# Designed miniproteins, single chains, continued (3), part 58

Each design is a single chain, and the fold is of that chain. pLDDT is the mean over its residues in the fold that is shown.

## One batch from the design tools (miniprotein)

Design m10001
Fold by ESMFold2-Fast:
Structure m10001 (fold): chain A 94 residues (1-94)
Amino acid sequence: SVTASLKVEQRPDGTLTATMTVTTPESAKAVIVQLEINGERHYAFFDGKSLTHTYELTVRLENPSATVQGTAHVIDKSGVLAETVTAPKVVITP
């Protein structure tokens, strides 16, 4: 099965780094990773040849609170959406 993990770190300078790691049991045609931070969506596109994909995003927060959601879409070798996995939501409060 596809697995996804999300790690979120706040830095002393007020930046937030979100790291999403997606592992597939077999090679895919494409893996699309979405990181949503306070409603703002960011995407990384991978060719699916590797079994592990890591998307790291660093953003400056206007407020110290953040909600981070990670979602990955796995497109199989036939070009069909095989699986969508969502990592557990991370909530950062002041």
Scores: mean pLDDT 84

Design m10002
Fold by ESMFold2-Fast:
Structure m10002 (fold): chain A 140 residues (1-140)
Amino acid sequence: EEERKKAIQEVADEFYKRLKEVVDRTLDELAARLPEHAEGIAQVRAEADKILEETHKKVKELLLNLENFDDIMEIQNVVSEGVVRIKELFRALVDEAIKTASPEEAEELRRWFDELSRRLDAEVQKIFNDFLKKLFEKLK
């Protein structure tokens, strides 16, 4: 029982750490692309950290009460909701930059952000798959 709780905590903490690293790298790419929006990016970083911490807390709560496959689906939904909220913050930053851009620059920013968003989704999916694999190994 005590060993199981510790194993769950370690898996959840590793997942949070990896997810935060990917989000921070994406924010660093946004900061490099939009240096004139540094203050807005700093605010989004703080808001993303809050979303990540809320997601981490909820995932740990669900893992401690894990009874069936439906609970795994709820964890997936909580993670997906957190990532969507963070991506909405990133899109709002890009949309703000687009307001002052030429039509050509706006189109380049949209294409760049769509690619950045796809890379983020792929990295998050990989991290989540690794998390599930480790979780199932600890629950046996």
Scores: mean pLDDT 86

Design m10003
Fold by ESMFold2-Fast:
Structure m10003 (fold): chain A 98 residues (1-98)
Amino acid sequence: KEFEELLEELRRAALEAGLPESVVESLVEALRKLYEKDPEKAKELLRRLIEALRSGDLERLIEILDEMAELLKDDPETQLEVEQLASLLRMRREIEKR
């Protein structure tokens, strides 16, 4: 299925971008949960994440993660994992400005 192929692309892009494997698996889990709610929205977010990761667009990546967290408001555990990743990337962005 297209979604599973995109998840594999996401894993590769995220690992190449230097994200820890545990963080990548949390992101995959969040996208699987989003897919069960809205398959088209999940595929859209997944494609956008892959593009942001491959381009190194940290601002775009943070925006997508914030959107994912909002969509996961009914799953607080997964929402918290996505929010933690967004916070980590905001910290990296601040360091890179120096």
Scores: mean pLDDT 82

Design m10004
Fold by ESMFold2-Fast:
Structure m10004 (fold): chain A 90 residues (1-90)
Amino acid sequence: SYKLQLIKELAKELLKDLKEFKEKYPEYKEEIDKIMSLTEKIIEEEDLEEALKLLQELLDLLKKLYEKSKNENIKELFARYSDAIELLLS
């Protein structure tokens, strides 16, 4: 499925950015680790329906962390990926 491949590529890019942000903002380590765990599950998923369910869970986590975050760079990261995910879920 092309949609599944697009989801996996987005998840791979997010995972790369999350690793960098975890090093720069260790105070967000626990929150970033939760997103990374879910993102890694999406990368390994082969069923589109399950990938879309995980993607919705990822979107909900990103929105929750956006609301809790005080750091503008972290907010920008979460907003960027939330917007991209919403387009894939449309």
Scores: mean pLDDT 88

Design m10005
Fold by ESMFold2-Fast:
Structure m10005 (fold): chain A 78 residues (1-78)
Amino acid sequence: FDADEVYEAIKNGGLEELKPHAEELAKAAAVSVQPSGGLPRRLPDRSEPPDAAATEKVVAALRAMGYDSLADFIESRL
């Protein structure tokens, strides 16, 4: 079996093609020495909003409090 072919199938969503190899991959993962430590990283259910929009919200909050100097400082840092 070729690792490149397995990775391509996983990336393309060919889980059906990996079904017969899933058991072999699971056994190999239990014995293999991967730098990740075994379990694949799970993606959180949260998406990062664009930084520009987030900065504008912070600036609006600072204005409501009466602080304009901090708003300019934050924009300069970003």
Scores: mean pLDDT 53

Design m10006
Fold by ESMFold2-Fast:
Structure m10006 (fold): chain A 94 residues (1-94)
Amino acid sequence: NEEEVEREVEEIIEKYSGERLKEIEERFPDLSEEAKKYLAALATAIERGDYPLALVIRAELYRKGLLTPERLRAIGELVGNEELIAAAERMENR
């Protein structure tokens, strides 16, 4: 069950990362290819209003140790989402 969920998430990440990948690469050139794709897919999910998918991607980023306040803020700025920017501020101040 966990392996199936991970595979489905990876397929979704590949499908939805392309639209925002260049902007993530420009902001975080030193990140791994995996991290860049996950952040790009998160941006796309938020922009499309797919909040369930965004939560799944955020959980995977957190589990992998790839979710930081700086990266979450950057995604919020990229998609114009003030809630993500506020969430990044809360993470930084904890």
Scores: mean pLDDT 79

Design m10007
Fold by ESMFold2-Fast:
Structure m10007 (fold): chain A 83 residues (1-83)
Amino acid sequence: MEKVRKLAEEAFEKYDTEGGKISKEEFVEAVVEIAKKFGIDEEKARFMAELLFKKYDKDGDGKISKEEFVEAVVEFLEKFGIK
């Protein structure tokens, strides 16, 4: 999990153009890039990313914080058997 958290933090930093939050589009693309590194299908990754965005966008503002993003990526990879 620590390696996964580091990958999520690095991906967030790459897409963070809005002062500590990323958009839905940035979130989905970041999750897809991580998924490809683990051999997960892009279509399955996009579908799951959209579900996770809705779950973790607690404010409904269309933006995800770094902490929410890291937890979403951890949950995403756990769903595909990555510990």
Scores: mean pLDDT 77

Design m10008
Fold by ESMFold2-Fast:
Structure m10008 (fold): chain A 55 residues (1-55)
Amino acid sequence: SRGERVRKIFLEIMEEKKEELKKSLEGKSYIEKMKALADFVGEALAKALEEVAAE
């Protein structure tokens, strides 16, 4: 299903970018970290959806 493809791509993006994300969070406050995490997750999901839509 499309949902399974989105999930797979989303998880691959998250895994590939996890170290970059961790570095970007260094020195941030709790609120700034939560906002950055929400933005990162949203962008990863949007990219996964776009890749599946391009199929």
Scores: mean pLDDT 81

Design m10009
Fold by ESMFold2-Fast:
Formats: structure tokens, C-alpha cells, sequence
Structure m10009 (fold): chain A 95 residues (1-95)
């Protein structure tokens, strides 16, 4: 389910944060995905969930582009990969 994919993504991103807790990009992704999870649990329209995820992905991508820290950029790449899996799961529900 989409819920399971979001929970797995959150778990993996939390592992990334534990390695580099100073990386604001990872913290931003966790906050956005937690909101996505809360929306899903409350039965929000899937379109609203998709929009919230898209906003979070764009914010993370912008932060990655502004970062001068290669480690933080690499963490952002891993985070974006996990968020992409969530986006694909939601897209499949919209079909």
C-alpha cells in the first residue's frame, strides 16, 4: 500500500539523518514525508497527498542545488530516491 511505502521511506531517511544529523535537507524531507503520512492516515484526498509530496520533493531538490557540502548532496540524492518510490506508489493509486 502507499502507506507501507511511505513508512519504509521514512525509516530509511531516518537512518540517513542518524549518520549526518546536521543535514537540514534530510530533516526537511522527514518533516514533509511525516505530513504525507499523517494526511494518508486521516484519509485526505490522494491528489492532496500527491501535491504535498511534490512540494516536499521540489524543496529538497532546491536545497540540494544550494548546498556546497558533497556529503549533504549525496544524502539528498538518497532521500530523493526514497521520495520517488513514494511518488510512484501514489501515481499508481491515481490510475
Amino acid sequence: SVLDVVEEALKKIEEIKKKHPDNEIVSTALEGLQEVLDMLRKGAPIEDVFDKLGETIMKVEQMRLRSTDSTHRNDADQVLKEMDKVQLAIDDELK
Scores: mean pLDDT 87

Design m10010
Fold by ESMFold2-Fast:
Structure m10010 (fold): chain A 118 residues (1-118)
Amino acid sequence: MLEVTESGGGTVAAGGSLTLTSVSSAAAENIVGVMWVMTRPSGGSEGVAGITGSGKASIAKRYAGRFSVSRSGSTFRLEMRDLRLEDTATYDSIVFALDDSGRLVASAGEGAQVTVVE
C-alpha cells in the first residue's frame, strides 16, 4: 500500500524560507512522479510544482524563481523561498507510483500547514 509522509510545515515571516519533505513508501524506481498542490484557508486549491520519475521538474508560473523541487531516492523536497502572505496554505504532495502488480496508484500526504506572517 502506497504511504506518503510529509514534514517541514510551520510559521515563517514574509521573505523567509521553508522546505517541505515528502517520503514515499514506494521503491524509487517505481515512482512515476510527485505533484505539490496548495489549498488556501479560503478553500481554493492550485498546483504548485511537480517532478517526474525522469527527474524533470515543473514549477507553476506564480512560484517560478522562488520555489524548487528536488528528488533523492524516494524523498522529495519542495524548497520555498521569498515566501509571501498569499503562500499561506496547506501543501499536499501527491505521489504517483507503480504497485507490486505494475498498476498505477496515487496517494496524498496528510498535508503540511504553512503560515506566512508579517
Scores: mean pLDDT 85

Design m10011
Fold by ESMFold2-Fast:
Structure m10011 (fold): chain A 81 residues (1-81)
Amino acid sequence: SKREKVLEILERTLEELKRLNAPVDLLQRVEEIIQAVRDGSPIEGVIQALEVLAELYRDRDPESAEILEKAAEEVREVLEE
């Protein structure tokens, strides 16, 4: 399903952020997005959530922001299928 593909992207994104030692508060926010999707929240909202996080962390952690932007683009591609 599209939801399963979105979860796979989000879980992979979280693993990448953990490998780069991203801020703990950013990791928690991504985990909250994953949990919301698992609990049945609309997957269409995921792109906006990731883009907002990327913007919030752009100055503090530009590498993490780039990873989040890439994840948002991958989610958009799944939703356009």
Scores: mean pLDDT 88

Design m10012
Fold by ESMFold2-Fast:
Structure m10012 (fold): chain A 99 residues (1-99)
Amino acid sequence: MDALLEESVDLLMAYYDVDGDGVITREELLAVLRKWYPDATDEQLQAGVDRFMAAMDKDGDGVITRAELLAFVRDYVANNPGARESLEAAEAERLAALS
């Protein structure tokens, strides 16, 4: 049962889907990245958006649907055991160094 993955996807959709239309657009993703990486250039942010869209927009319609995001998360978790835990450990160490 994929309840945890579905819950995670629903939270991500709520976070990125700012206008509530059920999809994540390139513009919504760019707006989120600008908030998270305020020191990044427009070129770096566009490159980040391009990479994200290329990874998740499998049908090439220019938006990320809940189904595409769920498929991506499932594939990522299946092929990267412990990767999230390693990222969380690295972030905790970085936060400790800044505090």
Scores: mean pLDDT 66

Design m10013
Fold by ESMFold2-Fast:
Structure m10013 (fold): chain A 90 residues (1-90)
Amino acid sequence: SMIEEQKEKVKKLIEEYNKLVEEGKLSDEKYKKFKEEIEEIIENNPETVTFEALQIYGISVTRLNPDPEVLEKWGKENLDKYLELAKLML
């Protein structure tokens, strides 16, 4: 099913991230890719998002926007979405 395909995509994304961490190959370009791919999953199939994928998303956003004021604004704008996702994981 489409949902099973998305779950597999999320698993592969997490595996790719962990491999890049181990190899020291994380770049701003890679962080942007992970941010965009996870945002697409959240928009289209939020039920397939895992806590680990959400952590990778937060790390990616933080890395791309190291300014604390930008991060605080982003957090305020997205807090409700994260709380809804957290409820689905409980």
Scores: mean pLDDT 76

Design m10014
Fold by ESMFold2-Fast:
Structure m10014 (fold): chain A 55 residues (1-55)
Amino acid sequence: DVDARLQRDADYIRDRGLAAGLSDQQAQQLAQQVRDGMPVSDGMQQILALRSQQA
């Protein structure tokens, strides 16, 4: 099921974003983008980019 896979990928990116120090809002926005079809690899790059902007 593609939808179930996208939800798991979105949950993974949300949890990784939170663990990396992103805000709840940033992590949720990134998770939504992954659910909308953004690759997990791109989601990981966005986590790194957002962390750099907040440091």
Scores: mean pLDDT 80

Design m10015
Fold by ESMFold2-Fast:
Structure m10015 (fold): chain A 80 residues (1-80)
Amino acid sequence: MEELRKRLEELNVRLDELQSRARRIPVSQETLDLLRQASSLLEGARKALEEGNYELAQELLDKADQLLKQVESMLTELEK
């Protein structure tokens, strides 16, 4: 499904951006753990899409998006 593949690409770009930002400032262990969890979820979503399991891919992408939004909020607060 094209929509899920596009969402995976968009979330991977966001993950890369947030990981880059986290390397420039002192971040908490919680922030690093959330980034690792998001990375694992996106890898799982990629595998689910390759297997044609679109339901699982959607669930993993939703969870990853939630974690990345949480990390973005945490980093934005630290960068002030």
Scores: mean pLDDT 84

Design m10016
Fold by ESMFold2-Fast:
Structure m10016 (fold): chain A 94 residues (1-94)
Amino acid sequence: SLLDLIEQMKASLLAYIESLKASDLPEEVKREAAVTVGLIAFQEIIELSEDPEVIEAAREAKERLVELRKNKASLDEIEEEFKRSMERIIELAR
């Protein structure tokens, strides 16, 4: 189901953040990678969902990731945004 896919996307995003934290890449590269995969995941939710509330929540999540990138947010801040946005989308998709 779409819900199962979104739950799997959340798990994958959080696992990716953990991998980035463990890497020796520059902080700006880690941030760009994290934001990029998040934007792709939320765009996929927008394309697969027919629920206007789910679509709007995913659009808001993308906008917040772009702002976090502009403000040079930490991986911890990006991780918290992934958790917050995905939990909201999962609740709306139930």
Scores: mean pLDDT 90

Design m10017
Fold by ESMFold2-Fast:
Structure m10017 (fold): chain A 73 residues (1-73)
Amino acid sequence: EERFRRILLEAGVHPDGAEYLARLAVEDPEKFRRVVRIALHARDVPQEEIDEILALFDTDPEAVLRRVGAALA
């Protein structure tokens, strides 16, 4: 979705990555969770923090995208 893409771009995520993740968040939330978990783990984000971020996705997806974007920038 356009709003999610803007959040990721403002956080400093590459345009291609921002478009891909924003699309997954809207069209395939399960795949979004998997891709984000892998990406954050690759950046040495603790498992507890990854789980906390992803748990917010159902209640506040914009907050999740802001946190993911900041970690991936």
Scores: mean pLDDT 81

Design m10018
Fold by ESMFold2-Fast:
Structure m10018 (fold): chain A 86 residues (1-86)
Amino acid sequence: MVVDVTGTLSFFDEKGRLLGTAEFEGTIDKDTGEVKLTVTKGWGEVKEGDVFTGKVTGQSGNFIVGEGVLETQNKKVSFSGVYTEK
């Protein structure tokens, strides 16, 4: 089941260094953990209009962690943060 989501995530590089933080909109598939997000507001190296595709690897309530790619920057990243269903 795919749901529309908003939230705030921090993105980290392959060495665990903070790249940036973002407010986002997008979708999460609750069956697979697959996410596709568009940055609506970004800080650091993350910019408005950036697209992230990835997967949730851990969850506690609305707190999520995972891994994927900042497609617009061609960077592998991990993430952590919070989301809300629309």
Scores: mean pLDDT 85

Design m10019
Fold by ESMFold2-Fast:
Structure m10019 (fold): chain A 55 residues (1-55)
Amino acid sequence: SLEERLERLRELGARIDEPLTPELAALYESVGLPADASVAQIVGEILRLVGEQLE
């Protein structure tokens, strides 16, 4: 769901400074982002999901 994807993206943002583990890589893949996604890409995806509801 949208809420589950948004929460996973928030978790990724909170863990951006962590070394890449298989668990973290799977979390990136689950939201459709590459394992090397930048902070800007994570934030952009969060804003896209939230912004579309606010219009």
Scores: mean pLDDT 73

Design m10020
Fold by ESMFold2-Fast:
Structure m10020 (fold): chain A 87 residues (1-87)
Amino acid sequence: LDEIAPPLEGKISKPELKDVDLNNANQLTALGMAYYLRGEYEESIEFFEKALELDPKHGTAAFMLSQSYVKLGKDEEAKKVFEKTAK
């Protein structure tokens, strides 16, 4: 399993963390990414939105939220979120 394919970016040990702190933007972003990579886009959006509520300039959360909206066919929402947080 550890030879040719890139294990990261699409591989997370678990899509949820029992000790995740919902008041921590980085942890919420990581959890959202786990759900995004699993194909759970609606759940990933909730976590990325929460992260941006805590840290409106969290670039990773904004970028991933935009990507999640694109996966759900919500391109205009994706564009608005990314542009607003990129200020």
Scores: mean pLDDT 68

Design m10021
Fold by ESMFold2-Fast:
Structure m10021 (fold): chain A 68 residues (1-68)
Amino acid sequence: SAEFEALRAEAERAAAELLALLEKQDPQRASHVRAGFERALAQAEAEDDLVILRTLLHELRRLREQVL
């Protein structure tokens, strides 16, 4: 759906921004966040579930606030 693709794009951008920050500060944490993101995205795609994508985006934004 158009809503799924829009949320996916936002989540990918949020993940990219967070990972760029984490790679400089904590590469081990960056690898864990990347793996978690890929796993959550795969689950959202398999289940066609917008709630998983919204939860993922919220969590990425929360983590970014903690890193800054």
Scores: mean pLDDT 84

Design m10022
Fold by ESMFold2-Fast:
Structure m10022 (fold): chain A 84 residues (1-84)
Amino acid sequence: MVEELERQAREAAELWEKKLIEAGVPEEKAREFAEEVERLGKEAARRIAEKGPEAIDELNEEVAKRLKEKIEELGLEETIRKYS
């Protein structure tokens, strides 16, 4: 389960990086956002493995909050809104 969730986090990060670059976001910012997606996904996978599926809802809220903070930090709010 953890390995599969970590793989999904990597794939999601790769998709976001590609879409942001295609949207005209600088490669450095696209990569930084993708790295945050992958990092948070891997952390969530580990916690789900430790606490079980019951933790998914709480972790989804935490991940969403952290991603929102990164989006604001990188100035990607409008771009993400357009493609979300």
Scores: mean pLDDT 78

Design m10023
Fold by ESMFold2-Fast:
Structure m10023 (fold): chain A 100 residues (1-100)
Amino acid sequence: MEKAKELVERLKSKDPAVRSEAMQEALNASKEVKEELIPLLVELTSDKDPEVRRVAADVLMSLAFQYPELVTPYLEKLTSDKDPYVAFTAKGALAALAKR
């Protein structure tokens, strides 16, 4: 869907308000859009911009609580990420899911 790609471009925005709006829209999107977003968000955790990586990690963490089976394999991989925030967020999400 063009919607998932639109959300990704808005999440990469230099404007914090545009990023925040895109995050809210992503978290309230249909299951189909969220499933298309998950692999695209994983790619964004490797973006050159640390703020984009942080936003992608935060959205993946939130989606992990909605769709743990879909997101958990990506979180496990991201625990070894070179970005300390991405790695910490992935570890935190997995720990929170394990405590359920």
Scores: mean pLDDT 81

Design m10024
Fold by ESMFold2-Fast:
Formats: structure tokens, sequence, C-alpha cells
Structure m10024 (fold): chain A 67 residues (1-67)
């Protein structure tokens, strides 16, 4: 269900936002990519994490996941 998936993304975004507050944007983006490699993230979330490393910061990624 798309609604349930969106709720999961909101929870994930909250976790990322908490980490981003403690780390630089690039370090937080690297952490998101590590979670994707471990299979914690879906393919769509992995794509967002890859974009974050390329030019978006972790706060931007967290907002996109929460949308």
Amino acid sequence: DAAARAAQYERFAARVAAVADSLSAQQAADLILELAREGVLSAEEADLAEAARAGLDAAEVAERLAA
C-alpha cells in the first residue's frame, strides 16, 4: 500500500534527520548509502541516497523521503 510505504518513509526520514543534525551533510549521505548496501533501503531509496552523495545533502534527502 502506497500510504503504508509513505508512513515508512516518514519514519526513515526522521531517523536520517536525527543523524544529519550530528554529522555533516556528506557524512549523513554516506550513511544512507551504507544502509542501502545492507538492504535496509528499497531501490527507490537507494537512488535518492546516490543522488544525495552526488549533490544533495542529507537534509534534502530526508525531506524528499518524507514527502
Scores: mean pLDDT 57

Design m10025
Fold by ESMFold2-Fast:
Structure m10025 (fold): chain A 74 residues (1-74)
Amino acid sequence: SAAEKAALKAEASAVVQRALDLHRAGRISEEELTEIIALALESVEHVDAGDLATARALLAEAKRRLERAEQRAA
């Protein structure tokens, strides 16, 4: 649905913003930032293609990498 596509894109944007904030705070590396952004952008491409299952899987991986990077910084 259009609402589901909008929600997934909003969630991808939130993941990107959180990763940028953590990088600015020195908590994640540039490599980790780049990987997380790449996954979030690929998720948005799949949303636009109508493949919501793949989009959700890519977004879930972006979130897992974000959490893993945060834990490494501790």
Scores: mean pLDDT 86

Design m10026
Fold by ESMFold2-Fast:
Structure m10026 (fold): chain A 107 residues (1-107)
Amino acid sequence: MDLVDVIVDGALKLKEASGGKIAVAKDGLTLWIFFRGTPEAVAAADELIKEINKFPEAKAEREGSVLRVTFKDTPAARAALEEALARLREAGIPVYDDPLKAYQAVL
């Protein structure tokens, strides 16, 4: 499983655990994932962080019900970010160009 597959699979698990309340946004090289902070969603987010942090292309961290994935400024990492955004959108997860809009979508 590559980094993009890990992100997409993890986001779908977060969607299920949050009762469908998930939205993502891109800000530069950072993918912001906002979700409803149920205990199950927090646990799923922490497992996703562990899986993402196995890859050298990105670093993931959580603050409350917000997950940030910061990608390296390399061609491969930038391509992975764009592919992840496209696949998340195709999977029916709302994708915004502004973190504030994504945050408002999960309220």
Scores: mean pLDDT 88

Design m10027
Fold by ESMFold2-Fast:
Structure m10027 (fold): chain A 96 residues (1-96)
Amino acid sequence: SQAQQLQQQAIQQLDQLIALLDELARRVGRQMYLARGYAEGARQLIESGVAPQQARDLLVQAGDLAASVSSPEDAARVRQLTQQAVDLIDQYIQAQ
């Protein structure tokens, strides 16, 4: 279904994000390690349940930003977006 395709696309985007963050972690510092951890957490939550559209949109934004990260500020923004997505998924699960 379209919903399953969007969820799978989000997981693929997260896989790319995690790989990029691993590559950049040693270059831009600790914020990239935190972003990677949040992205991995989000991936597990999506695989374990249903991610609301807002959370998927945030993960797409995080992935797009991660592709162009060149500063600690960019890394912090990726981490923030990923954390917001995780928080929304967690809240969604709690509300069910």
Scores: mean pLDDT 66

Design m10028
Fold by ESMFold2-Fast:
Structure m10028 (fold): chain A 89 residues (1-89)
Amino acid sequence: MKELEEAKKELEEAEKKGDKKGEYEALKKLAEVYRDKGDFEKANEYAIKAVEIALELYKKGEASKELLKEALDVEIEVGVAELKAVVMK
């Protein structure tokens, strides 16, 4: 899927440049793509990494509370999607 390959490329480029905001955006995209594919293990992994980077940026004064809230919302959405998938079985 092009979206997955694109998000992985964005992550690699951001990591090489030390662009923490770019890393956050790529990790968020990866979490959403894996969530939509039903791969909740990978979705949770990327969502947690996105929250960690958002928190780091917030503590350094480089990100707003809104960015941290967005990262937390993605993690919650992944967790809710996983629970819904389990209940529907």
Scores: mean pLDDT 82

Design m10029
Fold by ESMFold2-Fast:
Structure m10029 (fold): chain A 77 residues (1-77)
Amino acid sequence: MSPEELEELLRRAAREVARTFGIPEEEALEAIRRGYEAGLSLEEAAEIGRQAEAEKDPRRAGLLAAYAFGGYLAAQV
């Protein structure tokens, strides 16, 4: 995956999270980037995704979901 393809993928994911949870797109994008850079395993990303599903605050849920997605994406071989 080229850096340009990665950037477009992250931005598309940020738009979907922002739309779903009602948070600013740039906040979602930052959370995805932080997750991508965090070096999470697939298991760690899945655990954070479960925390997002349990979170009742939509802003926190959206940021956790974005972070988990970034971690998941980085963990692909």
Scores: mean pLDDT 81

Design m10030
Fold by ESMFold2-Fast:
Structure m10030 (fold): chain A 79 residues (1-79)
Amino acid sequence: SAEEKLEQFDRIVAEMVLEYERETGRSLSEEEVKEIREIVEWAIKTGDYVGAIEKIAEFLKLSEETKEKFIKKVEELLK
């Protein structure tokens, strides 16, 4: 269902944030959390979930390998 896909997308985004926190030892600021929320809202509005993962990975400065891993997860979700 659409609700199940949105729940899984939220989990993928949460995993990306957790990866950032593990690699940097930092938690996101309120401003950084707001930016992530705006990207998630954009994904819901446009249906561009892959583009949202790319934007979040670039914003958090995640490695290309980590970015590709999360893109694959969201592509599998959209099947």
Scores: mean pLDDT 85

Design m10031
Fold by ESMFold2-Fast:
Structure m10031 (fold): chain A 78 residues (1-78)
Amino acid sequence: MNKKIGELIRKAAEELGLTVEQLAKLAGLSPDTVERILSGEEPITLEQLNKILDAIYKVDPELAKKLSEEINKLREEA
């Protein structure tokens, strides 16, 4: 689960042309924390997920909505 969620977030960031450092800054998280979440090494908390989704929403609201729907689908199937 964690690796798949991290992969979805990484793909969204890449589509927006955001580096890990830029995404972390927008989300108010450390780059190290974001890197571990994206690699699946660290489970994502709801607080961290909301911060990342809010960051993406400020750049591209439609992509943020799609990402949220994809993550919810993964959680429903688990």
Scores: mean pLDDT 80

Design m10032
Fold by ESMFold2-Fast:
Structure m10032 (fold): chain A 90 residues (1-90)
Amino acid sequence: SSEKLLEEAKKLAKETLERVEAIVNDESLTPEEKLKKILEIEEEFKKEIDKIYEKTKTSKEREELAKIYDEWLEKFTEIYLKVLEEVEEA
């Protein structure tokens, strides 16, 4: 069902962003190690969201999925740029 697909996408978005935040807040990791790990999570998220997109049947489902993706990407980009600044300062 469309509700099930959107809930799957929202859960994926929440869990992957929580993993990104955990990595960024890990004081034992270097900025370069943080960058590598968050980029690996981005690749995982993109692959999984693409699988959900292939299951969409309506324009409304695709619009809602695109919104979830865009909100994730905006939050990820903000974190990514902060980590890049830390790499440049090292």
Scores: mean pLDDT 88

Design m10033
Fold by ESMFold2-Fast:
Structure m10033 (fold): chain A 98 residues (1-98)
Amino acid sequence: MEKEALLAARKVLAAWRAPPEFEDQILEAYETLLRLVEKYSPEEVIELAKKGFLKAGMSKEYADEVVKILKDGIEYVEKHREEILARIQARRDALAAA
């Protein structure tokens, strides 16, 4: 969905600039990307996000920059899928135990 891809791109942008202390924001961005690439191809996710940003009135230059960041994020989560899923589960377990 276009709204889901736009939300994923926004979360990735926030995580890209987030300090390591903001682990929850980083993991939420990764989990969102993993869900989207399981349902859509990486190119479809990128295209949906780009369309969403352009419809929201963002410049083409900004949309192109977001596409680069989103592509890097998708490549990272695909390469580190098992590690990211383990980190998400460990964080959920820690929150449930607290």
Scores: mean pLDDT 73

Design m10034
Fold by ESMFold2-Fast:
Structure m10034 (fold): chain A 65 residues (1-65)
Amino acid sequence: MEEIKELIEKLFSEDPEVRLEAIQKLATLDKIPDEAIQAIRDVLLNEKDPELREELVSIVEKNRK
């Protein structure tokens, strides 16, 4: 949980490189906690970078069922 909380914090970073790192690390997890999925959805609503949006959508889709 501590590592997941750190990744969630990085998702809200002002630095897009830090956000991308957090997204990629979350994508490698076999099971992403609901807490992190919710954070990803919140970030996706405000993300304007098309590359970051595609990665966020991919994570949400993989963890939907």
Scores: mean pLDDT 77

